Designed miniproteins, single chains, continued (2). Designs and how they scored, part 36

Each design is a single chain, and the fold is of that chain. pLDDT is the mean over its residues in the fold that is shown.

## One batch from the design tools (miniprotein)

Design m5302
Fold by ESMFold2-Fast:
Formats: sequence, C-alpha cells, structure tokens
Structure m5302 (fold): chain A 79 residues (1-79)
Amino acid sequence: SFEELVERARAALAAGDYEKAAEYALRAAEAALRSGDPALIREAADLLGEVAAALQKAGQPALAIRMGQVAAELRSLLP
C-alpha cells in the first residue's frame, strides 16, 4: 500500500539506507500517480522532499537532486 511504502522509506532513512529510502519513495510516487488521488500525490511529493533533504545532509547530492525533481514534477500536477 501507499502508506507501507511511506513507512518503509522513513525506516530506511533512519537506518542510513539511502538507496532503499529513495527506492521506496519513488515507488510511493508511482502508487500515488496510479491512484490519481491529488491527496496521495501531495503526500508523495512531501515524502520525496523529505527524502531529498535527508540525502543532501547525508552527502548524497545527486540522488537528492533526482528526488527533488520528481517532487517538483508531482507538484506540477496539483491544482
């Protein structure tokens, strides 16, 4: 489910597993897009921003930039 992917992304961040955090966040974004639910798309964009900020602090700027780009793309779909 979307909520399980969000939870897994945050757990991966807490564990320092940045690759898994990014993977789960992107899967959450895919689930939100497939749902067509603006609330889930907003939540996925917020999660991607949270993951991007954590990656930037952890010295993973390339992955952080990618997460931020996907977040911006999702936000562009919102009213």
Scores: mean pLDDT 86

Design m5303
Fold by ESMFold2-Fast:
Structure m5303 (fold): chain A 51 residues (1-51)
Amino acid sequence: SLEEERKRIREFNKKIQELYDKDPEKAGKLADEYIRELNRRRRQRGAELQK
């Protein structure tokens, strides 16, 4: 479900925050890539589900 997915996103975000303290550049790249991937998947699902 969407709520479960959001929960996982928040937990991942906490891990990224901790990584930011040690290596902000690496944390930024991981977070950005994760967001881009999720955004693409959501668009794909949205387009198919509209039928």
Scores: mean pLDDT 73

Design m5304
Fold by ESMFold2-Fast:
Structure m5304 (fold): chain A 58 residues (1-58)
Amino acid sequence: MELQQHMDKLMQEALKIGEETTRKVGPDEGEGTLVKEGKKMSDEYTDLKEKKLKELLD
C-alpha cells in the first residue's frame, strides 16, 4: 500500500517536471525526451512494483 503511493507520487512528479521542461525548451525538443523518460520511469515502476509484491507475498 505505502509502496504504491510512493511509486505513484514519483511518476506524477516526473511527468510534471517533464511538462515544465517541454514548456521551457519547446515541444519539439522536450516532447521526444519526455516520451522516452516516461517509458523508462514506467519500466522502473513496474520492476520495483513486482519486486515489492514478491516480498509482500513472501
Scores: mean pLDDT 65

Design m5305
Fold by ESMFold2-Fast:
Order: structure tokens, then C-alpha cells, then sequence
Structure m5305 (fold): chain A 105 residues (1-105)
């Protein structure tokens, strides 16, 4: 299910309750955590200690997993931000995700 699939993925809740998916390749947990914190600050939300612990244990995604997650985000009306080598390389799904990505480049 979507919750089970995304439980090990970085997610930031928006003020309206919709998550933005953070999809990552060739990044350290520290780089993911920094980007997720900045996205959370942009939307006026706080990361919980549990969310930060999940980010420390996240697995880097393959290109196939990223494409599947992007398709799932589009189907569910969720935003996504793609991070590769510690940099934001793509964003979509929702206008809020694109705005956040541009602000953080």
C-alpha cells in the first residue's frame, strides 16, 4: 500500500495535510535530512524525532524506484522532489513541490 511503500521514504507533511515525497539517489542520510528540514521550514511544519530517525535509516533509490514513486505521486495527487548527489534535480506532482525545489536550489 502507499503508506507501507512510503514508510521508509522521506515524507514532509504540508500545512494542508498532503505529503511531499522526497526521492533520493546517491545521498547520505545527513543530506536527505537537511533538505527535508528546509522543505518542512518552507511549509511551516516541524519534523518529529521519529521522522528524523526514519531519514537516518533510508535506502537510496534506484532509477526504476524513483520512476515508480513519481508515477504513484502523480496518481495520488502528491508532490515529489528528487535529490541526486546531494542536489535537487527534479520536482513535480504538485505546484508546492516545484516551488519548494526552486526555493532550495
Amino acid sequence: SLPEMLEVKAMVGLADGRPILILYKNVTPEQVLEIVRKVAELFGVELTPLQEERLKNLKNMTDEEIERAKALADEQGLGYIVVENGKIVDAGGAPEAKRAAEALK
Scores: mean pLDDT 69

Design m5306
Fold by ESMFold2-Fast:
Structure m5306 (fold): chain A 93 residues (1-93)
Amino acid sequence: DEKEIEELIEEVRKYIEDFMKKHSDSLSEETRKVLEELINNRDPAMALLTALALGREDLAQRLEDLLKKKYNLSDKDSELTKPVSEALKKFNS
């Protein structure tokens, strides 16, 4: 459902916004640019990848299920996002 996807995107956006606000002094310029782009871009795929990278597996799973129904996304698409997830893990470590 399109409305459910929009609601999940908004929830991820709010989480990113809060994360940036909480970690403003420790975020790298590269990480900040990525997160700002994700806040401004309401792309469901980017929202899914961001939820995964920030450890919100619950939101990521819900988005993945909805996107699989609407856009027939495959598990192979997740491989393209590993670099982003690894970069954010380094920051959180």
Scores: mean pLDDT 64

Design m5307
Fold by ESMFold2-Fast:
Structure m5307 (fold): chain A 67 residues (1-67)
Amino acid sequence: SLEELLKKFEEVLKKYQSASPEVQAQLEAIRRRRNEVVAEAFKESEEKALEEVERMLDELQALLDAS
């Protein structure tokens, strides 16, 4: 579900909550963008919101794995 996916997203962000201020600022920007994308996608459907969050989560994990 979208709620479970959003919880997983927050868990990934929490892993880096004690990181440098620069990394924390980047994670906060990603969280804000996620919230905006979810809000816009909900105007269309919950399925679109789910797809967008899943894509963003994959991108976030790939970025963190590369670090």
Scores: mean pLDDT 75

Design m5308
Fold by ESMFold2-Fast:
Structure m5308 (fold): chain A 107 residues (1-107)
Amino acid sequence: EVREAADELVKAIAENVAKRRGPEYAAQTAELVRKVLDALIAFAEKHPELRPALVESLRDALERIKAGEDPSEAFGLAVSRFVRKVEEILGDEAVDELIQAIAEALG
């Protein structure tokens, strides 16, 4: 499920950042990632047809991080792939709505 995939991804990113940059940076990164993920989840709740694509994108990011890829690059790729899937399923206007939701979540 989407929430479980998101929770595992936040934990993996936080653990990786903590090893490289320490616990304070890990906490800050986890907060930003959680804000983005909450926006993606809220968007998928409005558009249930996107839930499988979101789960797949988050699981792919988790696998990449476990394989030793940079967490920022893996997460960015997952978000980018999800945005493209939103475009394919719902069209350009839905992509604009999603990007706006992410921007608002980040402040």
Scores: mean pLDDT 85

Design m5309
Fold by ESMFold2-Fast:
Structure m5309 (fold): chain A 89 residues (1-89)
Amino acid sequence: SKELLEKAKGGIEAAEKAKEFVRENVSPEVAERVEEVLEEAKKKFEEAARAAEEGDEEKAKEYLKEAYEVLRKGEEAFREAEEEIRARE
């Protein structure tokens, strides 16, 4: 339960930091697509955190899995951001 809560909170923090990073380092069009994926994942991490705080470990695990699935489906947007960052090097 405590470990699941820490993972969920870590996911929220990571998503916010990633949103800030892409906003500063990639084009607005690519940043918008990445931010949409990160915001959807963040919402699932927030639901996971609530379930973990309520002691529902099974529900917390399901929401964490959904958050990771959102990130996986957004892989193409992350790839576009990575290619743009690499092109600047």
Scores: mean pLDDT 85

Design m5310
Fold by ESMFold2-Fast:
Structure m5310 (fold): chain A 65 residues (1-65)
Amino acid sequence: GGGPEAAKAAREGALKGSDARGAAASGGMHVLEYGGPEGGRRALEAALKGSDTAEAAELAEKGAL
C-alpha cells in the first residue's frame, strides 16, 4: 500500500462518490497519486465489496494501507 497518506486519499476520494460504485472509482483514482497503480487497484477492489458509499469508503481506506 501507500501508507497513511494513500489511505486518507482513498477515503476522501470515495466519500465524494454518490454510490458504492462511484465511491470505488473515486477512491481508487485518488490512491493512484500516492500509492501508484498497485495501491489504486487494492483500494478499488476493496471498495467494490461495499454496499454503499460509506462502506466503500471504509474498505477503500483499508485497502490502500
Scores: mean pLDDT 67

Design m5311
Fold by ESMFold2-Fast:
Structure m5311 (fold): chain A 75 residues (1-75)
Amino acid sequence: AKYKILLSVKPEAKAAVIEKAEKLAAEKGGKVLSVEETEDQITLTVELPQKAVADFALELSKVEGAKLVGFGAVS
């Protein structure tokens, strides 16, 4: 299923968050569909199994300079 994940991310941490997102999505049998960046946020649209999304979001929040804001399913 498709999910949007919103993270507050320091500019210097953005590359690390995106790389980790691509790696983790692949490991969980999904992929990153899009990355939207603002000055202080990243919004990821990902295709993942439903049971994997919470762990995916939590793992991304462990990147130094990143904080999980929220995530939700997209129709």
Scores: mean pLDDT 82

Design m5312
Fold by ESMFold2-Fast:
Structure m5312 (fold): chain A 56 residues (1-56)
Amino acid sequence: STEELRRRAAQALHDRRWVEAARLMRELGVPPEVADELLDAAEAGASAAELYELLK
C-alpha cells in the first residue's frame, strides 16, 4: 500500500539508509525537489514521524 511505502521511506530516511530511501521515494513518485527537502530534513535530524508527514 502507499501508506506502507511512505512509512518505510520515512523510517529508511531516519535510519540514514540512503539507497533504500531513494528507491522507496522513486517507487512513491516523489518529485526531485521534495526528495531533496526530505534528505535535508533527515540529515538535520528530523524524526521518522516528521519525515512521514512530509511524504504526504
Scores: mean pLDDT 85

Design m5313
Fold by ESMFold2-Fast:
Structure m5313 (fold): chain A 74 residues (1-74)
Amino acid sequence: MELPPEAREHVLESARHGLAGDYEGARRHFELAVQALVDAGVPEDRARFLATEATLVAMGVPEEEARALARERA
């Protein structure tokens, strides 16, 4: 799934902070990615799903597994 550039930047930063153990930084960038998607016209529930899936993929989780995990958290 293709994210808007603003959302994609925040997803990549969220993943980077998460992998470094900075969970506060990861959460902050995750919420910014969700907001960027909402501002682009994506409904909030869908935005959270997309941001979660993309963040997990950026952290190295296989795409199909990331999608399943994102569904549980949405």
Scores: mean pLDDT 81

Design m5314
Fold by ESMFold2-Fast:
Structure m5314 (fold): chain A 82 residues (1-82)
Amino acid sequence: MYILGRHAGLTGPIPESITDLKDLEVLDLSNNNLTGPIPAGLGDLKNLKVLDLSNNNLTGPIPESLSNLSSLEVLDLSNNNL
């Protein structure tokens, strides 16, 4: 399963309901106006290969649970307020 929301005019926080998508392989929400923290539950997405949250307004600490992403090939959190 893929979520490709790049440059889609998205605002507000990343919804926690995204963490229920256990078959998610690609999450690209780059180049939006997303705010708030990275949900720690993203670390439960064991099939995730690509996580691109770059070029947003995300804040707070990077969750340690992201270290549990054993299938992850690409991680881009750049150009945020983390």
Scores: mean pLDDT 82

Design m5315
Fold by ESMFold2-Fast:
Structure m5315 (fold): chain A 77 residues (1-77)
Amino acid sequence: MLAELFATLTKLEAGLPVDPEKVEELLKKLEEVLEKKKNDPPDDSVGSGESIESLGTTTVEELYKRLLEAYKKQYPD
């Protein structure tokens, strides 16, 4: 999942076509992780892992913002 997030983000930021359903899925996943972290004290510690949940709150927020901006730029609806 984490590798797919970075691959999708990189493609969107480069202006390459991506599956909008996949982008929406990743955005919802990032929102779920942020909501979960909101219920816990903010923690910027980064776990060694393959999951989005292992990322610090600031990193998840940055990735969500970047993905959302890139997606809205390419699909402004």
Scores: mean pLDDT 69

Design m5316
Fold by ESMFold2-Fast:
Structure m5316 (fold): chain A 98 residues (1-98)
Amino acid sequence: SIEELEKKVKELKEKNSGLYIFPALSLARRYLREGDYEKALEVFTEIAEELEKNKSYYSFFYGIALDLAATAYEKLGQHEKAEEYRKKADEVFKKLGI
């Protein structure tokens, strides 16, 4: 459930564990699916910022978070921000050879 994912994210963040990114990504996807685009965007952008600091191992998830943030911006009618984030995701995937 969303409540269980929110609890897991909170617990991992309180432990300063980067593993919070995995349940956070699931949580944000759930918000996106349920039409809670603002909450989805908040979580995707937080994940992207965290992964930007640590992207050597998680760079694929960084690209995913940016791409999904672009989708959330598009759903909110923020087309310019959606284009910015989608281009940034494309650059990440290109550097990874994807």
Scores: mean pLDDT 83

Design m5317
Fold by ESMFold2-Fast:
Structure m5317 (fold): chain A 96 residues (1-96)
Amino acid sequence: MKEKAEQLLAEGERLLDEAKTLYNKGIEYSKVDKEKAIEYFKEALDKFTEAARKYGEASRLYVELGDKEGADRANQLLAEAVKLSNEAKKMIEELK
C-alpha cells in the first residue's frame, strides 16, 4: 500500500503545517488575549494529534512494505507532531 502511505504522509504534513500556523497565533495572542490564545492552542493540538495519527499509520504501512526510508521519515514526523502536541497541551495548562 505504498500509495496509501504516501497519501497519509501528505495529509499529515498538511495538518502539521496548519497546526504550526495555529500554534504561532497562540503564542502571538498569549500576551494580549489569553482566551484567544487558548482557542488557537486547542485547534493546534487537535491538528497535531491528527497529524501524529496519520504519520503513525504511514509508518506502519512503510514497515509492511519493507520501505525503511519511508518508515524512518514517517517516524521522524510522528516524533515532531507528538512533541508539538505536548507543547500545545503545556501552553493550554499554563494559560488556562
Scores: mean pLDDT 88

Design m5318
Fold by ESMFold2-Fast:
Structure m5318 (fold): chain A 63 residues (1-63)
Amino acid sequence: MSPLSKALKELIQAILQGAPLSEVEKLKQEAIKIAEKEAKSEEEARVLREHIETLYQEYLEKR
C-alpha cells in the first residue's frame, strides 16, 4: 500500500474509532504532508487536501 493510502486509511480509522483529538490532528497533518508529496498533479493535491480537511471538520462537528 502506498504511503498516502496508508496515511488516509489510518486517519479515517482513527476518526471512525473516536480517537483523541491530538491523535486525529497528528494523522491529519501527516496525511496532508504525504498527499502534497505523492500527488501526481497540483489538482490531485488540492482535492486530497480538501477531502482530508472535510473529514476533519466533520469529525470536529460530530464530537
Scores: mean pLDDT 79

Design m5319
Fold by ESMFold2-Fast:
Structure m5319 (fold): chain A 59 residues (1-59)
Amino acid sequence: MGDARTAAELGFTDLVYREGLEAVKAGDLETARRYAEVLAEAGHLEQAEEVLRAIEEAE
């Protein structure tokens, strides 16, 4: 991808997604749900669904 602006937006989303998964690994399911909500509100439904599925697997 050659657009630096798009790359910066993707970088932010990737960080939110990674932090959500790390929260699941840490057992902080409340924080993980918050990250999933942020991803969903931003329109990244697939990433939000992955975080929510990880929460279910951790329970």
Scores: mean pLDDT 73

Design m5320
Fold by ESMFold2-Fast:
Structure m5320 (fold): chain A 58 residues (1-58)
Amino acid sequence: SHMAEMAAAGAALAALGGGEGARRVAEKISDPEYARQAEEAARAGNGAEAYRYAELGT
């Protein structure tokens, strides 16, 4: 989950400047429902929530 943590942190930063990081978090998640939720959380700048969904979906 260390990789998921790093991805979520990067996605939170990227969500403030663009959706690239949010997309990359979603690409790492095998469960499509959690991938969608993680991407939405990352786009909203909620890195903690994005990390949680990435953990659950991996």
Scores: mean pLDDT 66

Design m5321
Fold by ESMFold2-Fast:
Structure m5321 (fold): chain A 66 residues (1-66)
Amino acid sequence: MALKRALEEAEKLLAGVDITKLSDKELQDLIDRISREAGVSGPVAALAVALLVKDMELRKKISTLR
């Protein structure tokens, strides 16, 4: 549940943002915001950001299919 909330907040905050271009400091700021918005720990928020890139690719495929 916690990771799922973090993923949704990450999608909201990072829509249209090039995550791979972010520095460690910028990534930490985003992780902190996701952590607070979703009510999860920092490590869970960090994992959500990592999963977001994969989720965005999957969503594109699903959108094309449907």
Scores: mean pLDDT 70

Design m5322
Fold by ESMFold2-Fast:
Structure m5322 (fold): chain A 80 residues (1-80)
Amino acid sequence: SKELAALALDISRKAVLAGGATAENITRELKATVDPAVAEEASAILKELEAKNKSKGLSGLSVQEVTDALIAAAARVAAA
């Protein structure tokens, strides 16, 4: 969704200003902005992505990864 992509961009920018596009910083911004169930589900996805990226020598999450996590989290919450 174009709206979720815009939200992911805003959240990622705030996370970078807080010290980096980490799962912790992105989750903190999500908890302030979106439904708590969506934030919880997105947090789980982002933590798994961060662990995979770290295993590849990458230190952060991209805006696209945050967007995809939000889309997946929203879909999971809607299905529950």
Scores: mean pLDDT 82

Design m5323
Fold by ESMFold2-Fast:
Structure m5323 (fold): chain A 65 residues (1-65)
Amino acid sequence: SEEERQRLADYLRELAARADTPPEIQEKFLKAAELVRQGKTLEEISKETGLPVEALRRLREAALA
C-alpha cells in the first residue's frame, strides 16, 4: 500500500540520517527511499542500489512493525 511504502521510505531516510551510518551506505539508503516512493519492487531497488533483497526485506519488516 502507499502507507506501507511511505513508512519504509521514512525509515530508510531515518537510517541514512544516523551519525554512525557511513556516507556510502547513507547514499544507498536515500536512493532506496526514492525508489520505494516510485513504487519499485525490492528486486529493482536491490539492482539499482546494490543492497541485497534479503536486507531490504528485513528493513521493510522493521519499518512496518
Scores: mean pLDDT 84

Design m5324
Fold by ESMFold2-Fast:
Structure m5324 (fold): chain A 56 residues (1-56)
Amino acid sequence: TRVDLSDYESVRAAAEAAEAAGDLRRAAFFYAMALSIQPDDEEVRARLAAVAERLR
């Protein structure tokens, strides 16, 4: 699927805001959504992995 930059940036910003607020479940949800839009983003993948680890 073609990357929609507007959707990607909005979802990533939402994930970062949720992480900053300590809402790790919401952050994981938005990071996973960002990865579905741009799968090759290693930074987002690493952030999702780190947030998922904290949820265990």
Scores: mean pLDDT 77

Design m5325
Fold by ESMFold2-Fast:
Structure m5325 (fold): chain A 58 residues (1-58)
Amino acid sequence: SSVLSEEEKEALLERVREMLEAQGKSEEDIERNLARVRELLDADSALARRVIEHELSL
C-alpha cells in the first residue's frame, strides 16, 4: 500500500526499538533512530518501509 496504517507504523517503531535495545544502544541513539524512522514513514510509506526493513536487518 502507498500508506501504512497506524498499527503498522506503531508495530514497526516497536520492532526498531527492540532491535536497538537488544544491541545495547544508548537512550539517545534509540531516540534518534526512532525519530528518523518516524520521519521516513511519514514522508513516503512505501519507500520508507523498504528502507526500514533493510535497516532492521543491519
Scores: mean pLDDT 73

Design m5327
Fold by ESMFold2-Fast:
Structure m5327 (fold): chain A 71 residues (1-71)
Amino acid sequence: LTEAQLLEAEAAMYAIAGAIYKKIGDPRAAEYYEKAAELFEKAAEASKDPKEAEKYRELAEIYKKLAEELK
């Protein structure tokens, strides 16, 4: 695993947890989506492939918006 792949996997776990918290109405959903976004931004920075970096930045923006919608 590269650093970018490890960060992607960690981000995905937070995104899944955030979705579960959102489903049950738990306010922790926003925090978990924010953490997912942060980790996708780090994955973009760690990525040596510009196309993969762009994908991670797009995912980060999606989860930032999801977190903001829950506030």
Scores: mean pLDDT 85

Design m5328
Fold by ESMFold2-Fast:
Structure m5328 (fold): chain A 79 residues (1-79)
Amino acid sequence: DYLSNGLRYLDAKDYEKAIAYFEKALEENPDNARAWRLLGLAYFQLGKYEEAIEYFEKALELDPDNRAAQVALEEVKKK
């Protein structure tokens, strides 16, 4: 599926392809908090911190108790 393909590219450090697959996953399910968090992580790795913040905040809107997204958001805000 799109999320699994995105994760494979994220692991391979191919952030542009990872983003494309996470965007497709979100087209199918825009309430997928995990996909929003992974999209934010890919943008963070590309040094696109403003977009990373936006996507981590979206993940937290959908899943406020997600500690991974909370920690990631705090780290990117320090950049």
Scores: mean pLDDT 86

Design m5329
Fold by ESMFold2-Fast:
Structure m5329 (fold): chain A 120 residues (1-120)
Amino acid sequence: MEEEKRNKMIEELKKLYDEAKAQVRRIGRELGIPEETLQAILDVLDANYKEAIEQIKKSTVEEAEAIYKTFKRILDAILEALRRGELSYDAQGEAVGRAFREMAAEGIRVPELTLHLLPP
């Protein structure tokens, strides 16, 4: 039962990831973003996606829901930073860090497990 619920979250996370990846590529083309810069943004997205999947597999359902929400917030932060012209890997990392700080300020407890979703 708990495993089935985690598997559904993983499937939904993959859908969010695929949609966000498509949006990053579309916005990048519309803004004329260099392929190297676009690839750096996609690498941050991919790293966070892979870490979220690994953490969900090890988590309780409640922790998995928190990880899922955190990853969605990270995707939104990356896309918003892209729209603002924050195109470097460091700028994308700062946007993700800002999202984590905003979640903490809103009283959302980011589980220790989700701290590994920060860019390398």
Scores: mean pLDDT 70

Design m5330
Fold by ESMFold2-Fast:
Structure m5330 (fold): chain A 55 residues (1-55)
Amino acid sequence: MKPSEFSDLTPEERIARLKEMLEYLESRKKKADPETQELLDVAIEKVKRAIERLQ
């Protein structure tokens, strides 16, 4: 999905996309080096906050 299209999604579609992104980030974290893991943790927390705000 293009970033410009994301804002036009329904709340349910946005939540689904964010949950997929969360799973992807967590999967990447398992294989990442410590520096990348810290960056992914920040991204994961931001995605979790976005999901919580939309729910």
Scores: mean pLDDT 76

Design m5333
Fold by ESMFold2-Fast:
Structure m5333 (fold): chain A 58 residues (1-58)
Amino acid sequence: SAAADLEVLRAALDILEARYAEEPDLVLALLDELAAAHADDPELRALVEAGLARLRAA
């Protein structure tokens, strides 16, 4: 379901944000992969892009 997909994606983004300081290249590669996987879902894509924007601001 869409709600379950959002919950899973939010959990994945939290883990990636926590790992960014140690593994920035890996985290950016995984975010690119998540964006590609959710390209057809504007809500999920926006969530990934918001996560990427937060990391770029840090």
Scores: mean pLDDT 77

Design m5334
Fold by ESMFold2-Fast:
Structure m5334 (fold): chain A 65 residues (1-65)
Amino acid sequence: MSIEELMKEVLEKVPEEMQSQVRSSADLIITKDEELGKETLERALEEDSGKKILDILNDALKSLM
C-alpha cells in the first residue's frame, strides 16, 4: 500500500476536526523518515480511535526529536 493510500485510510478513521493535525504530524514524520512514516501509518490503521492514532503519531515524532 502506498503512503498516500495509508494516509487516506488513517484520515477516514479520525474525526474531521482532527484530520488536519493527523495529516500535519504524519507529513512531518514522512519528511524526516519516510520508512518510519509508513510504519507509523500502518500501526495507526490498526487502531479504532483518533486519540490512539494521535498517540502513535506523537510517539513517532518524539523519536525524531
Scores: mean pLDDT 81

Design m5335
Fold by ESMFold2-Fast:
Structure m5335 (fold): chain A 68 residues (1-68)
Amino acid sequence: SPLEEMEKLKEELEELVKNKAPVSEIARVTAELLRLMSENPDNEEIRKIAREGVELYEEYKREVEEKK
């Protein structure tokens, strides 16, 4: 199910953030979330999960930029 795949990807994204993974790895998972959203444009639940994942990625990237 695309929804189950989205939930798994978001969980992976949260684990990567928790473990201070490289931004490139977090970007890869975020790209997969966006790809699944694009393949399921009429599914509001998938779009919500993708938005939450993107928000988490943007927050993590901001934290990394602030440490420069």
Scores: mean pLDDT 82

Design m5336
Fold by ESMFold2-Fast:
Structure m5336 (fold): chain A 77 residues (1-77)
Amino acid sequence: MDRRHQEAMRLFTEGVRAFEAGDYEKAIELYRRAAELARDDPGLVGSILESLGRALEAAGKTEEARELFERARELEE
């Protein structure tokens, strides 16, 4: 558990740095991997999916971003 959580946090942090650098495709890949590893942690997944949605919007993938925001909203219920 801790090992997967640590790797998810590391990938999420690297994704944030890629997003801030304007490398949206790299941020998307890092966020997708982080979300996969954190799938059993709803709080962490929610944060990652929000960031992934923003990266998808920045990359012009508006429909994919909309679907992720909708899914993240469902996780808050």
Scores: mean pLDDT 78

Design m5337
Fold by ESMFold2-Fast:
Structure m5337 (fold): chain A 65 residues (1-65)
Amino acid sequence: MSALERTAVHELMRDLGLSEEQAREVVELAKRGEVEEAARLLMEKGGLSYEKALRIAQSMAEALK
């Protein structure tokens, strides 16, 4: 895992209360460009609205290219 990916995992854990495993899955989905799936997981596990989850997932996907 890159330093950028590790930072994203830690921020998701700290800010949204995700487990490390859940945060890693979100980052891996975003890295693969699976933005809708990453957003869905952020909603289900992080308690975010769809709009917020989608924006975060899109931002991560662009940053992890």
Scores: mean pLDDT 82

Design m5338
Fold by ESMFold2-Fast:
Structure m5338 (fold): chain A 87 residues (1-87)
Amino acid sequence: SLEEARKLYDEGVRLADEGNAEEAKQKFIEAAKLYIESGDVEELVRMIAALGILAAGYSLLGKDEQAEAFREAVNEAIKLAEEKGYL
């Protein structure tokens, strides 16, 4: 569901801010799966773009674990979207 996907994204951002990079990554991947299942391709693409910007920002700040988690979430979200024929 859209609301559930948004909640997972918000939880992921919070976990990343707290330094829980791996848990943040899992939340972003779960959000991507829900957007894909709901057919909300536009929201999925917006989330992928936002995660890419966050990865760049965290990398510039030297927060490499968070930056890597965001990049891995982006890569997995794109892979899942391709597997479902959205990309």
Scores: mean pLDDT 87

Design m5339
Fold by ESMFold2-Fast:
Structure m5339 (fold): chain A 60 residues (1-60)
Amino acid sequence: SYTLKVTMESEEKAKAAQKELNELYPNTEVKVEGKELTLTSTGSIEEAIAAALRAIGLGL
């Protein structure tokens, strides 16, 4: 498994990103703590990277 952390601009953006990432990347577990997203992929490293890049885009 692969674990990545992404810091979002706000807690609201973090929660919105969690919902979207759970729909797009079903093998990636997304946890929210304040403005921080913790992404844990049980699938491929490519999925983990794609999910993290999407989260960064949503956080801007």
Scores: mean pLDDT 77

